Designed miniproteins, single chains, continued (4). Designs and how they scored, part 33

Each design is a single chain, and the fold is of that chain. pLDDT is the mean over its residues in the fold that is shown.

## One batch from the design tools (miniprotein)

Design m13112
Fold by ESMFold2-Fast:
Formats: sequence, C-alpha cells, structure tokens
Structure m13112 (fold): chain A 95 residues (1-95)
Amino acid sequence: SVAELVRILGDIDASEEERRRAARELGALGLQDPALIDVLANGLRPGNDPTIRILSAEALGGLGGPAARAALEAALAVETDPEVIAALRAALARI
C-alpha cells in the first residue's frame, strides 16, 4: 500500500485530511527505501502544487535519514513559499 499512499498524497481530488493522513503514514513506515525517498523528493519540486510540497516534506521528515535530510535541504535552498519553507524547516527539525 506504499504505492496507494503515494497516489493519495498527489491526488488533487482527495481531501486535505486524506492527503495529510497519507503523508503521516508514509513518514511512519521507517523505511530507508531509495525509491520512496526519490518519489517524495520529486514532490518537493517548485513546479508542484504547494500542498504537495508541504506533504512531501512532512513525509520525508517522518522517514528521516541522510537522503531525506539532503532532499529537504536542497528544497529549502530554492523554495520561496513561506508556508512550504515552514514545512521544510519543521521536517528538518524532526531529523
């Protein structure tokens, strides 16, 4: 169900609550899966909706580890949205 959680996180037709739940569940997996980290890191890209960037940051903050930290730091260097910046900082503080 990792694929289903990733799908829900990126689903514009899903409720904010459903998407936040998916982000929390992904972050709680404790998996250092490079493919999952890469998908979530792609979610942080500036071309994505701010909500997707926030939720991807929350999930990466929950997963932790060096790859998640690197993705969050790289995103923080280029992010201009104050709410996304706050989410990236909060995620980094969890790692």
Scores: mean pLDDT 83

Design m13113
Fold by ESMFold2-Fast:
Structure m13113 (fold): chain A 86 residues (1-86)
Amino acid sequence: SEAEEAIDRLGAIVAEHLPELAEPFRELLRRLLERVAGLRPEEVERLLALEEQLIAELRARLRPSREDVVRSTLELARRVLAWLDE
């Protein structure tokens, strides 16, 4: 539940800042949701920490370019997927 909410928040951030990438990020979110069903509490906490890190990075940029937000968001999503494979 908490992990699902965290993934929903990540999706909302992408939709807000990167509507043109919403489709490819939706595919990444679907893969994350498939893995969430098996997440332990410690893994949920780590996912929430990564979400907070992304939000902090976006807030630190007064006028981020779309490319910068795209790159940071996709890198975070890829790292989360890689982390879940551990």
Scores: mean pLDDT 64

Design m13114
Fold by ESMFold2-Fast:
Structure m13114 (fold): chain A 60 residues (1-60)
Amino acid sequence: MKTLKITFPSGAVLTVTYDEKNPEKAKATLEEYGETYEEEVEMEHVLLVAKEHGAKIEEL
């Protein structure tokens, strides 16, 4: 399993935990405007959005 911390230019932080053998079922926690949201996401979509917004990606 891997965990990525993705920081957007807006200050929003997305923390995503996924199994490298099943990247279509990643667990994401979004922290934005003082609120916390949890959802299941696909890693390909997460990485595309991060790249599109110029976000900083850190492996934890």
Scores: mean pLDDT 80

Design m13115
Fold by ESMFold2-Fast:
Structure m13115 (fold): chain A 61 residues (1-61)
Amino acid sequence: MDGLLAEWRATFDTMSVEELEDVIRFLERQRAKAEAAGDEALAARLGGLIAVGREVLERKR
């Protein structure tokens, strides 16, 4: 795994619970748009970011 997800994890760690929830909702909407457009590579990447964001959110709760 390259360092990209680790960088996003660190960024999510600096966010409040409310900010992180907003970002996750935004990413979920972008993933749905990527899937509708047939961009499987982008959809998969966004899915990875959402998973990392959810992991960080659970640790903050």
Scores: mean pLDDT 80

Design m13116
Fold by ESMFold2-Fast:
Structure m13116 (fold): chain A 83 residues (1-83)
Amino acid sequence: TKPVVVGFRATLRPDATPEQVKQAAKEIEKAVMSVPGVLDVRARADPASKLIGVTVDLEDESTVPAAKEAIMSVPGVTEVTVN
């Protein structure tokens, strides 16, 4: 199976503070790294927009749904979009 790099965008609650957005980015990295088939993850917080960009390196594309669910499991995340 071919390794893939997938981008996600996580949207946080409208009332999230900048500190909560930054903490959520760290929690996303931990949650996604716990998913079998994930090789690397990088989360970049944008506190002003309450968005987190997540780049995930996967063993194959079949892991995409599990990675998306891991991001959604993080407190304060309301929506996840695959880019």
Scores: mean pLDDT 86

Design m13117
Fold by ESMFold2-Fast:
Structure m13117 (fold): chain A 96 residues (1-96)
Amino acid sequence: ITSFLENALVQRGVLLEKARELVDLIKKGVVNPKALIAGAKRQLGIEIGDDFLEDLQDERVLSYLAEQLNNKTAADVAIDLETVDAIYLIKEAVGF
């Protein structure tokens, strides 16, 4: 996952140092990669699939992450997207 994500982001114009910052946060357990990808799909209005690896490889998700990382720090992107996923899960649980 981490090697794939680093390479995929760099191929989409993200600086290597910034791609590595995100990967390091995932390796340290600071960032939940499933919540990150789910948050990105929710922001794009795309259905979350049953296979996390298929969601991770979605070009729309990878392009969106690359765009966000070119405009924000890796930590800010992760916080924003994990927050989107958390809010959606809360709304779904309470029926709103």
Scores: mean pLDDT 79

Design m13118
Fold by ESMFold2-Fast:
Structure m13118 (fold): chain A 79 residues (1-79)
Amino acid sequence: LREAARTFAELSGKAIKKDPSVGDLVEELTRAVLSGDREAAEKYLEKLTERVKKVLGEEAAKKLEESARVVADHLFSQG
């Protein structure tokens, strides 16, 4: 969990530096996860992954998606 959270934060930060619109998607994803909205979380994760793929490449996008799912699943399991 800690490693997944760090990986997500690091890759999100790098993507936001290249494309600030990534920050908006991270905020929407975070809001959806914290509110327990699984459908919205999946929608914003897909949008975030595609944007990160464009700015950081496919491998970074995949790593970010995997880390985000680990963190989100953990938070959903506590609600």
Scores: mean pLDDT 80

Design m13119
Fold by ESMFold2-Fast:
Structure m13119 (fold): chain A 85 residues (1-85)
Amino acid sequence: MVTELARERAVRKFEEAGLPQAAEAVRRNEDPDALFRAEASLIVNERGKAGDVPKDSDELGKLVAEIAEELRKRAEEEVRRREKE
């Protein structure tokens, strides 16, 4: 379920960004951590267009990791919420 949520979100975000080949690649990925990192990288790229990202490559990598972890926690919370009565 978490993997399916991660895949659906990543596919949608890459399609919205005009990257159909990347969207197809994430459809074939079964690793939820890789899917969350892919979505996080796209979010960071979009923030970069607005100037809202660190200029340092190490800090940029940390931001991608933080966003990926945030996305994973939200997906896990949604799964848990659906399993609660």
Scores: mean pLDDT 74

Design m13120
Fold by ESMFold2-Fast:
Structure m13120 (fold): chain A 98 residues (1-98)
Amino acid sequence: AAAEAERQRLDAEIDAVLAEASKTIKEGLAMAVEAARQNQEQADKIMDSVITVEDEMSEAMAAKRNAADLEQGRAEIQNVKDAIAELKKLIAEAKAAQ
């Protein structure tokens, strides 16, 4: 059925965004260690962004676990994507500052 196919696609999209988030967190943690050698405030901002990504990942995992409606599930996916984008921006800014 179309609704079952949409649920399966939503669950797959959640899994994909969680995998991207996990990868970006690893890159962020590595950059925070490197940034701390030059600017502790920059490292702290990266770490705060990592925590934000982890919080949004938890909400997306809860949406999948609780079989949240498609609208809520898509909103949680977008929240994770937005958090990933901000962390990637901070990583890029830290690299440019070196």
Scores: mean pLDDT 87

Design m13121
Fold by ESMFold2-Fast:
Structure m13121 (fold): chain A 63 residues (1-63)
Amino acid sequence: SSDLVSQARQLIYAHFQDQVRLRYFQADNAFLLEGDDEATLQQAKELLQQHFPQAQVFLSVIQ
């Protein structure tokens, strides 16, 4: 579980740097991706789903 979150954060940072913020909800096995660009968040979601196919991924566009 801890390794999963660390891998997810490193993966997102490597590709999107500070453009995408990642939160993880352990009880739901769910990621929340926050950012100001819908297209970037969709790319981040696809990337996470490739590496963590059993996790839920939700997007929140913030302006």
Scores: mean pLDDT 84

Design m13122
Fold by ESMFold2-Fast:
Structure m13122 (fold): chain A 99 residues (1-99)
Amino acid sequence: MEAEIQALAEKYADKSAAERGGILLGYLTGEAEKLAELFKKAVEGDEEALEELARMILKLEGLPESKLPEVKEEIKKAIKETEKKDIDDFIKGLLEAAK
């Protein structure tokens, strides 16, 4: 994982931090296209997409279902506090990983 993260960071060094984050999450999950769609819907206020996204992050992090409300709130907060350009760059990174 560490070496894979470094290799991805080097390959995409010319991209924004947000776009590189999207690329990394896409590769780590193998669900880049689905994540891009869920993030887009969650940003638009889709609570069902936000919950599915939180469940995917729980599985990636190895967290129990009891942490679902906490992860969901953290994602919602991150979306509210992140600039639209960085959210757009992150989704673009997810789509790049899907290629």
Scores: mean pLDDT 76

Design m13123
Fold by ESMFold2-Fast:
Parts: structure tokens; C-alpha cells; sequence
Structure m13123 (fold): chain A 87 residues (1-87)
């Protein structure tokens, strides 16, 4: 869960800086975390990584299709709060 939180915090910082490349890098890293967690049978880490991947992907979609950075930030902040409840 801690790794998913850290990557999601970096994704949130990337959106605040307007760094879409960094945001896409964090999405890729989170997909790796999800895949590894599933392979080793870590269900809690897999669930946390799924929440984070979905939030980052939605934030990327919002930025690319709507241009709404504030809405993207809100999506990531809501996912981060959800992950903190799992820790």
C-alpha cells in the first residue's frame, strides 16, 4: 500500500506542475506494481494499485480530453484518501 501511495503522491505533484510526461510515467510504474502484486498474490497491494492506476488513467483522460487540471487533481486526491484508509 505504501508504494501505491508514494507513486500517487508523485502523480499528484506532476499534475500540479503540468508535467503530463511525469504523470504518464507514474501510470506506467503503477501498472508494474499492480502486475507484480497480482503475480505474488499480495491482494491488498493489488487492490491499492488498481485504485491508483484507475485514478491516474482518469486524470490523464481529463487532462487530454477536457484540459481540466483542477478536476484531475481532485480525482487523484480522492484516490489518495481512499488508499490512506487502506493503510
Amino acid sequence: VELAIKLLEKALEAVKKGDLLELEIQEGLMRIVLGVSKLIGDEESAKAAEIAVEAIQEAIRIIKEEGDLEKAIKVLEEALEELKKLA
Scores: mean pLDDT 80

Design m13124
Fold by ESMFold2-Fast:
Structure m13124 (fold): chain A 86 residues (1-86)
Amino acid sequence: VLEELKKLLEEGLKLLANKKKEDREKGVELFKEAARLAAEANLSDEEQEELEKYAEELIKKYLTEEELKEIVEELREEKEKELEEK
């Protein structure tokens, strides 16, 4: 399960780093799926720490601090817009 979670995080982050909006949307979906799977998997504290460290390493590998900030802000704006349309 840990290996599967790591793979989902890497795929999600690769898509999220892509400039194409469709790929970014898929990246967000994969991150949500990985988080859900991690919760369902009843990971030990050690496994959870390993997964967190892996995610941090992937973010550092595929995104600059600036790119990460841009993606986070874009996702925040998109969520706010969705709430306003309700």
Scores: mean pLDDT 69

Design m13125
Fold by ESMFold2-Fast:
Structure m13125 (fold): chain A 100 residues (1-100)
Amino acid sequence: SSELEKLIEELERILQELVEAIVNHDKQSREALLALAERALEAARRAQELLGPSMDVIVESLERLREELAAETDPERRLNLLLAIASEVQEIIELLRKHL
């Protein structure tokens, strides 16, 4: 479906931006990282609308990771949170691609 394809393209862009933020973690603003995590969560919720309850665990995971990222001040732990968010986004892309 066109909506499914658009969502995959958006998630792939978010994943690319997450990878770039991970590589350049020392140069990213807190606000930019939080905005990126929020975009990932919003896209995951749209995937949940399409795929239903199979997405619940991933959405809950991203909600927790976003909240942890918002509170985290340690650069190494912040990097680990970004890696976890990127992993969840990649899993969503793989799940959506199974429905193409």
Scores: mean pLDDT 87

Design m13126
Fold by ESMFold2-Fast:
Structure m13126 (fold): chain A 72 residues (1-72)
Amino acid sequence: MTPEEVARQLAILREAREKIAEILLEKGVVTPEEAEELKAGKPLSDEVVERITPEVLEELEKLALEMEKELE
């Protein structure tokens, strides 16, 4: 894999983390502080995972489909 490909994948992963954090914040699953920690690359705590409802999971699945299109 070229340095350009690695940089692109890292950018996509970072963007995915930011979008996940924003969705969770919008749905009230995380606090603003927890959202900033997620954007910084901190893993999801068990407490946050337990707050994920089916509705939030559907939004995350939608994000995954959008990210898949960007990988073309």
Scores: mean pLDDT 72

Design m13127
Fold by ESMFold2-Fast:
Structure m13127 (fold): chain A 58 residues (1-58)
Amino acid sequence: MKPEDTPEVREERRKRIRERIPEASDEQIEVILDTALEIDKIGYEIQQELEEERRLKE
């Protein structure tokens, strides 16, 4: 479940963003892609913390 920051993942996400928002410029897509990758990283860290808390409560 660790997010992957490879060029292939970036290309796939760029394609998905373009399909979702066809009117977005290349510059806007780049900003959205970078933001999405950052959110994924934060989400992964939150999931790890939640898993640790769940173990401690059990």
Scores: mean pLDDT 74

Design m13128
Fold by ESMFold2-Fast:
Structure m13128 (fold): chain A 65 residues (1-65)
Amino acid sequence: MMTGGQREAIRIAPTEWGKGLAQVGLMGAEGRLTDEQVRAVVKATAGKDLSAEEIVELARELASL
């Protein structure tokens, strides 16, 4: 699992933020989220100023559908 510090660092670096979001989605969702749902999270958060924890919650909500 990523630490809060790692998640915040990913959030503030746009390129690394996108990679970190995908990594968080995969780690929290291997077997829980489909590839399509992971890509939907990445697209939904593109250009948004969300914290890493908010992004994780969004991924969790998609996994609950």
Scores: mean pLDDT 52

Design m13129
Fold by ESMFold2-Fast:
Structure m13129 (fold): chain A 64 residues (1-64)
Amino acid sequence: GGMEEASRLGRELAERYGVSNGAGTLGAILAGQGDVEGGAAAIMAGGPASREAATRFARAVANG
């Protein structure tokens, strides 16, 4: 489901793009509340992730 996909994408953001755990957590909270754009912005503020990668994670959280 979306939670399993969100977990996988969250690991990619941390391991490949160096996104901080704090930014990942904030992004997940915002996306889980339906704020996909705010969630993606939080991810991008925490590391050099692309908007596409950040948005993909946020959408997976929102759909889980």
Scores: mean pLDDT 80

Design m13130
Fold by ESMFold2-Fast:
Structure m13130 (fold): chain A 100 residues (1-100)
Amino acid sequence: SINDEVLKYVEEVIKRLLELAKKLASEKLVRKIEEEAEKVLEKMKKLSPVEALELAIEFLERVRDLALAELPADKAEIFTAAIDEMILRLKKVLEYVKSK
């Protein structure tokens, strides 16, 4: 179903985010992102596809702000650029789901 496809897609994006965080961020920051990601993934299971995408976008925006606050400038630039691409991709999926 489209619901299952959207959830799997968001899970894949979050998994990619965590892999990148492990390369760029401190162990403490990685743990914080992982804990919030787990909560987001749990909440998404009870939401509509639109609500799940909106929640995932909000989560990515919070991680972006956290990266800017806690990472060295060079690593923050790399991490936020990747997050901005993820947000753009999820926003395109959200527009598609809303138009259907």
Scores: mean pLDDT 88

Design m13131
Fold by ESMFold2-Fast:
Structure m13131 (fold): chain A 86 residues (1-86)
Amino acid sequence: LEEEALRLLGEGEELLAANAEKAEAFAKENSELLAEASEAIEKRDFERAAELLGELAELARPVDPVIARALGLFAEAARLLAEAAK
């Protein structure tokens, strides 16, 4: 589970890096939700992080489908980490 989560995180990071300008613009526009997601990750509340990252992915879908995919991969990784912690 953790190994698969790390693979998904890597894929998402590569997608964001390839679209850095659009990713940065989206992050600024959604800074509050991103801050909440980051806080959940820091607290190891991966179930909450998955919810927030999933919401961010939906918000990104009309903006850029690649950023939406990256956020979806992060949400799935957080879900796998939550499962591994059980």
Scores: mean pLDDT 81

Design m13132
Fold by ESMFold2-Fast:
Structure m13132 (fold): chain A 81 residues (1-81)
Amino acid sequence: SGIEELIKSFSEKQINYAIALQLLEEISKSHELDEEKKKIYEKLKEIINTELQRKAAKYLFENTESEKVYQRSEKAIKELK
């Protein structure tokens, strides 16, 4: 599947946070996390926290779409881990 490719693109900053949400939604549909999916979730969480809170933080205060994607992604990661 394209899930791993989406994470790689996101980590390279070639993709916006809306794609990260799409990725998480696809993973959550399976509802069963094997070890590979858990690794993907961990990497995605690190990437989101690094990008949104450390680099893109200024845009979050403006309540952008990126903030909404981040909030959804964080919640999905916590519930599935």
Scores: mean pLDDT 55

Design m13133
Fold by ESMFold2-Fast:
Parts: C-alpha cells; structure tokens; sequence
Structure m13133 (fold): chain A 60 residues (1-60)
C-alpha cells in the first residue's frame, strides 16, 4: 500500500524507527494471513486501512 509505505518512511525521517518497524511488522502479518487464506481480500483491505489510520495518528 503506497500510503502506508509513505507514512512509514515519514516516521523514519522523523527519527521514529521503532514505530516505523512496528507498522511494517503489522503490515507483514496482515499480508501473511491473506496469503495463507486466513483472511479475505476485503478483510486485508480493512486491516490495512486501520494500520494507515494508526500511522496517520502517530504523525499527527
């Protein structure tokens, strides 16, 4: 997701490496759950949107 990736890079630019890493790990877990069939593509999209909101809140 380009928005999430941009927010992660912004967190890194602001010196917030741990927050950036935590978001990357959460994104990876969402993708793995989708890839293994545990969640649907719609649920993956929803979880990614929630993660984007979390990143936006951290940048506020």
Amino acid sequence: DPKLKANIETLRANGREEDARDLEVEDGVIWLKFATGVISSLEEARLTEELEKKADELLS
Scores: mean pLDDT 81

Design m13134
Fold by ESMFold2-Fast:
Structure m13134 (fold): chain A 64 residues (1-64)
Amino acid sequence: TPREVAEKLSEILGVPVPVEVARAILDALKYGSGTPLQIAKQLIQALGADKSKVEEVAKYLSTL
């Protein structure tokens, strides 16, 4: 669910990820408007989060 994705992403990144952002990510994955790697890069850039986490986030998103 969007809430579970938001909680997991917040855990990986060490920063709060809003449920609305997680919902947008799930929609992007479902409708093919971004690859897991592209979405991970955009999320980390938008949040100002640790760039070393891109691969871990992309791997997690690829399981959804």
Scores: mean pLDDT 83

Design m13135
Fold by ESMFold2-Fast:
Structure m13135 (fold): chain A 70 residues (1-70)
Amino acid sequence: QQTYLLQTEEPLTPSQLASIQDVVLGMQGSIQPTDNPKEFLVTLPDQKSVELLEQYLKTIKIDAEIKPLE
């Protein structure tokens, strides 16, 4: 399992965050807020899960970047 930094262009609303959490949890990952309202720590099991999250963000029209931390 790898940790990624999710960076959004705008702070997420509670509803947007809840929807993203549901997707991440469905993939057996986790998401945690940081001190920056535009940055989140996301753990995902594989690259396919990262691709699915990226597609989901595009579907709900959230401009975001996912970067591996290690």
Scores: mean pLDDT 83

Design m13136
Fold by ESMFold2-Fast:
Structure m13136 (fold): chain A 99 residues (1-99)
Amino acid sequence: SAELEKAWAEVEKLAQEIFENNRVDDLMKKFGLSQEEIDELEQALTEEMRRVQEDPSITAADLRAEGKAILEKDVNSEENRKQALVLFLAALLLEKREG
């Protein structure tokens, strides 16, 4: 749907800005996240990167597909958007390690 495509584009843009600027805290605070939410997202990203390191069959495309599937369940869910953001950031970090 157009709503899913828009939500995914917003997640992708935010993840790219975080990835490129390496200013996760500043960017996340700009988008209205609390310090506690930032800390939770950093922990979730760390856990996803461990999962990827332990399972070499996981691809960046798999992580993006998981994120899109989560958003498709409810595109207006802040929790779903945060989970999709973590998965897309993990995909970008995995691609950086492979390139």
Scores: mean pLDDT 78

Design m13137
Fold by ESMFold2-Fast:
Structure m13137 (fold): chain A 78 residues (1-78)
Amino acid sequence: PPPTSDQLREALSQLLEGSPLSDELLTIINAQEPQSEEERERLMRRLIAQLRSLPDPTDRFTADQFERALRRRLEERR
C-alpha cells in the first residue's frame, strides 16, 4: 500500500535529525538507507513531494515546513 501521511512525516523527521530509518519504514517508502548527505537530500525531497501530493491541506502545509527545514539544513552546511 502507499505510505500514509504519518509514515511520510516520521521518515522525514528521522532523515532531518540524521537518524537511521528502520527497515520497515524503508520498505514502506520504497527506499534504501541514504549513504551520503546528497542521497539524504534527494530522499527527503522525494518524500516532501509525496506528502505535498496528498489531498489534505494540512499535509501540504507540513510538506512546506519540512522543505524549509531541509533548506535551512543545506544552508548551514554550505
Scores: mean pLDDT 82

Design m13138
Fold by ESMFold2-Fast:
Structure m13138 (fold): chain A 55 residues (1-55)
Amino acid sequence: SAALEEQLAEREARIKKQKELLKNSPYMTESQKQTGVEILDAALARTKAQLEAEK
């Protein structure tokens, strides 16, 4: 549905923004940033797959 496609696209954008903020965070170690980026990359891949399935 168009509504679900829009929600998934917004989720993709939010994950990308969170990833950027995480990489630039002064409050986390490099190891913590790496782990967080890996988790966000996995979430991004799932969101992209769902978005493609909705098209």
Scores: mean pLDDT 80

Design m13139
Fold by ESMFold2-Fast:
Structure m13139 (fold): chain A 89 residues (1-89)
Amino acid sequence: SRENLEAGLDAFERSLEQAEEEAEKAIKEKNVEKLKELLEGLERAEPSIDQLREAAKDYPDLQARIEELKKRLEELKEKIEKAIEELEK
């Protein structure tokens, strides 16, 4: 249902916000192990975005929200990967 899909998106967005905050803290603390753990978590979350997109096929507004969340996920992954690379020099 739309309500279940919206609840799933809200939960995903909250998890992503938490991951963003944890990543910023780990970068500041130069905690490479935590950054690697976060990166693995984000990689495991990627299939969930594809599932949400399929579920949202009849809801263009929710599809737009999903694409924005996917972009944020990809940007966060890139930020973490660059931070790991910089810290392992």
Scores: mean pLDDT 86

Design m13140
Fold by ESMFold2-Fast:
Structure m13140 (fold): chain A 51 residues (1-51)
Amino acid sequence: PDWEGEGLADGRTLVVTARDPADLAAAVATLESIGWRVVSETPTRAVLERP
């Protein structure tokens, strides 16, 4: 998928960005399948955290 991820300084937050909303949705679905939880989402950007 054409997306980029950045971990924040708290060690439990991940910011994911993609140009295409479909690529972002695929990336978010993959991350949720391994335990990440969506906190905030726009069509091209999502913020996820580990519970």
Scores: mean pLDDT 75

Design m13141
Fold by ESMFold2-Fast:
Structure m13141 (fold): chain A 107 residues (1-107)
Amino acid sequence: MDISVLSLNPESLSEEERKKLYEKGLEYYEEGKRLFKEGRYEEAIMYYQLAIFYFEIALGKKIEDIENAPKELLETIVNLGLAYKKLGKDELADKYFELAKKLGAKF
C-alpha cells in the first residue's frame, strides 16, 4: 500500500497527525503479538502488515528507504518473519529477517 489519502504528500502531514498514525501502528503491532501468542499466525501476519503500513505513513517513507528504524518497527518486521517461519514459509521469513538487519536489527 504505497498511497493513502493521509500520506499523499509527507509534507502535508502535521507532527500530531504523524504521531497518531504511529500510535495506530503500535496498536496493530500489539494485536498481532496477541494473535501470535494464540497460534493465529495468519491473522498475526495481517496485523503486523497493517502496523508496518501505518509506520510507513507516519515516517513518510517505505521501509526499505528508512536508514534508522524505530525499535517498534524493527520488532514488527522480526515478528512478521517469525510468523511466516511458524507457517513454514521460510523464504518469506528470511526476506523479513534480512530487511530487519538492513534497518538496524541486531539479528
Scores: mean pLDDT 81

Design m13142
Fold by ESMFold2-Fast:
Order: structure tokens, then sequence, then C-alpha cells
Structure m13142 (fold): chain A 60 residues (1-60)
């Protein structure tokens, strides 16, 4: 939910911001790639899933 997404975003703020920046610089097309970038930055699968969900819920 929104509270869970906000908490995940706060905890993964640095990872989420870096993934968003990398996506923007690459001319990225969607959130699935943002989630992959989070994983590539060394985030755990749980953190990547929470970050992706937070981005999706915030944007939709």
Amino acid sequence: GVEEAAKAAAEAGGVAEEAARAGAQSGNYDHSLAGSKMAALGASSEQAAKGGRAIGEAGG
C-alpha cells in the first residue's frame, strides 16, 4: 500500500534515485528496467521489488 511504498522509497532512496538517473540517462522506456537497474546496483531482490513497487504506485 501507500504507506509501505513510502517506507520502501525512504529506505531505498539512494538506490531508487540512482536507478532513476541511470534510466533517464539511457533513454529508458519503463519501470521494469528501473527495477533491473536497482538490482544491478547491488540492491537485494526484496529492495528492488519494493523500489519498483514504490515507483509504480507513486507514478500511478
Scores: mean pLDDT 53

Design m13143
Fold by ESMFold2-Fast:
Structure m13143 (fold): chain A 67 residues (1-67)
Amino acid sequence: QDADLLAQLATAVAHGDIDRANAIYDQMIANGVDPQRVIAALRPFLDNPVAGAVARQIIARVRRDQF
């Protein structure tokens, strides 16, 4: 389910685990998850210096992969 993948991504980002966040994001692309939902799920982490850095990397990837 896309909701389960979003929850897993949020957990990886919260822990600062960029490798796991990237792996989950690859699964989300394969599953056709809406890129806007990914960005919305990561937005709350942008204010945290560690989690925000991971969130910014994933959001940048979403924007590059989208167009």
Scores: mean pLDDT 82

Design m13144
Fold by ESMFold2-Fast:
Structure m13144 (fold): chain A 78 residues (1-78)
Amino acid sequence: MSIREIAERAIEYLDALLAKMQSLSPEDQKALAEALLALRPEAERLVEMIEAQDPEAGERLREALERLLAEAEKVLAE
């Protein structure tokens, strides 16, 4: 499995999580948003690892991660 394939699978999962979060109850949305923000350092390390091997794949993964985290932050905003 190539780094590019790993990045593409990760992007698919992040986009699926974004769609899932938008379809959840407000309580479950907040729980998922909190979990995602707690995992941010680990997710950023994965992006850095992929970017080191394939900068273009890393950039696309970073964009997907930023979209998901932005929605998580929005869900937690009062």
Scores: mean pLDDT 81

Design m13145
Fold by ESMFold2-Fast:
Structure m13145 (fold): chain A 83 residues (1-83)
Amino acid sequence: MTEEEIRERLLQSAVEDLGLDEEQVKELRELLERKEELGKKIKELKKRNTEEDKEELKKLAKELKEIDERIHEIGEAAKKKKE
């Protein structure tokens, strides 16, 4: 199973189980896609090990943490709505 397939399955499950609305689904999809792109970029930059790449890695790592926090917020909001 690909990472893209896992992401789409998670989105579908979140819609069906947590009752995400259209706006939450769009935001979550964008966040998951960005997280995947950042992960791929980070892996490539670590392979190259240049000084410029080190600065970019710091920025990407920070953005990745912010995305993870936002995904968590969406999940928590959906759980509260379910209850």
Scores: mean pLDDT 75

Design m13146
Fold by ESMFold2-Fast:
Parts: structure tokens; C-alpha cells; sequence
Structure m13146 (fold): chain A 70 residues (1-70)
């Protein structure tokens, strides 16, 4: 992924998702890299029973790029 896209994804994750992604206050990130449904879950979390805030397609692509590089 492009470094600029990855950096944007890291920012979006930290500002929009980290608070709800780490409900246990410091639990390690789950191994979601490479999960095909991850992008769809970020764009339409309700369809997957998730309480995460919905992202735009561009925001979801950036977050997926960030997670896929680490």
C-alpha cells in the first residue's frame, strides 16, 4: 500500500476506531489483516452486528491498508 494511504489509515483508526476497538483498555489488536470482510464491516458495521462507527469507502480503504502493512 502507498505510505500516504497507510499514514491516513493510521490516523483514522486512532481517531475514529481505537476507542471502540480496544474496549478492554489496552488489549492487543486482533489479527484482522487480510480478512476480506474487514472493509465491508468498516463501511457498514450494522450489517455485521458491529457497534463501530461507519466509515466512508475511502476511509475504510485507508484503514485496511494500514492494518495490512502491520
Amino acid sequence: ADPELVARGERIFAERLADRWEPSGGKGLPPLAGVPALRDMLVNPEAFGSTLPPLSEEEAEAVVAYLDTH
Scores: mean pLDDT 65

Design m13147
Fold by ESMFold2-Fast:
Structure m13147 (fold): chain A 74 residues (1-74)
Amino acid sequence: SKMLDKEELEKELEKAKKEKQAGTLSVLAVHAAKRGDDETKEKALKEVEKIVGPEAGKEVEERAESFRKKVEEE
């Protein structure tokens, strides 16, 4: 499992946002959470909600928070 660095994560987020790719934005939200980057996570989740609606955004947020909590446990 490879985690994107901050610069790669921000580039992929801008590309996915322009292309309106909700699935890619969801993956980027999880990667941001693993890095402890809440700002990028929130940006990705907001864009997911704009594309697929708040219900799908909530599922992505719950998954991202689960990964963040595991990373911060140590």
Scores: mean pLDDT 70

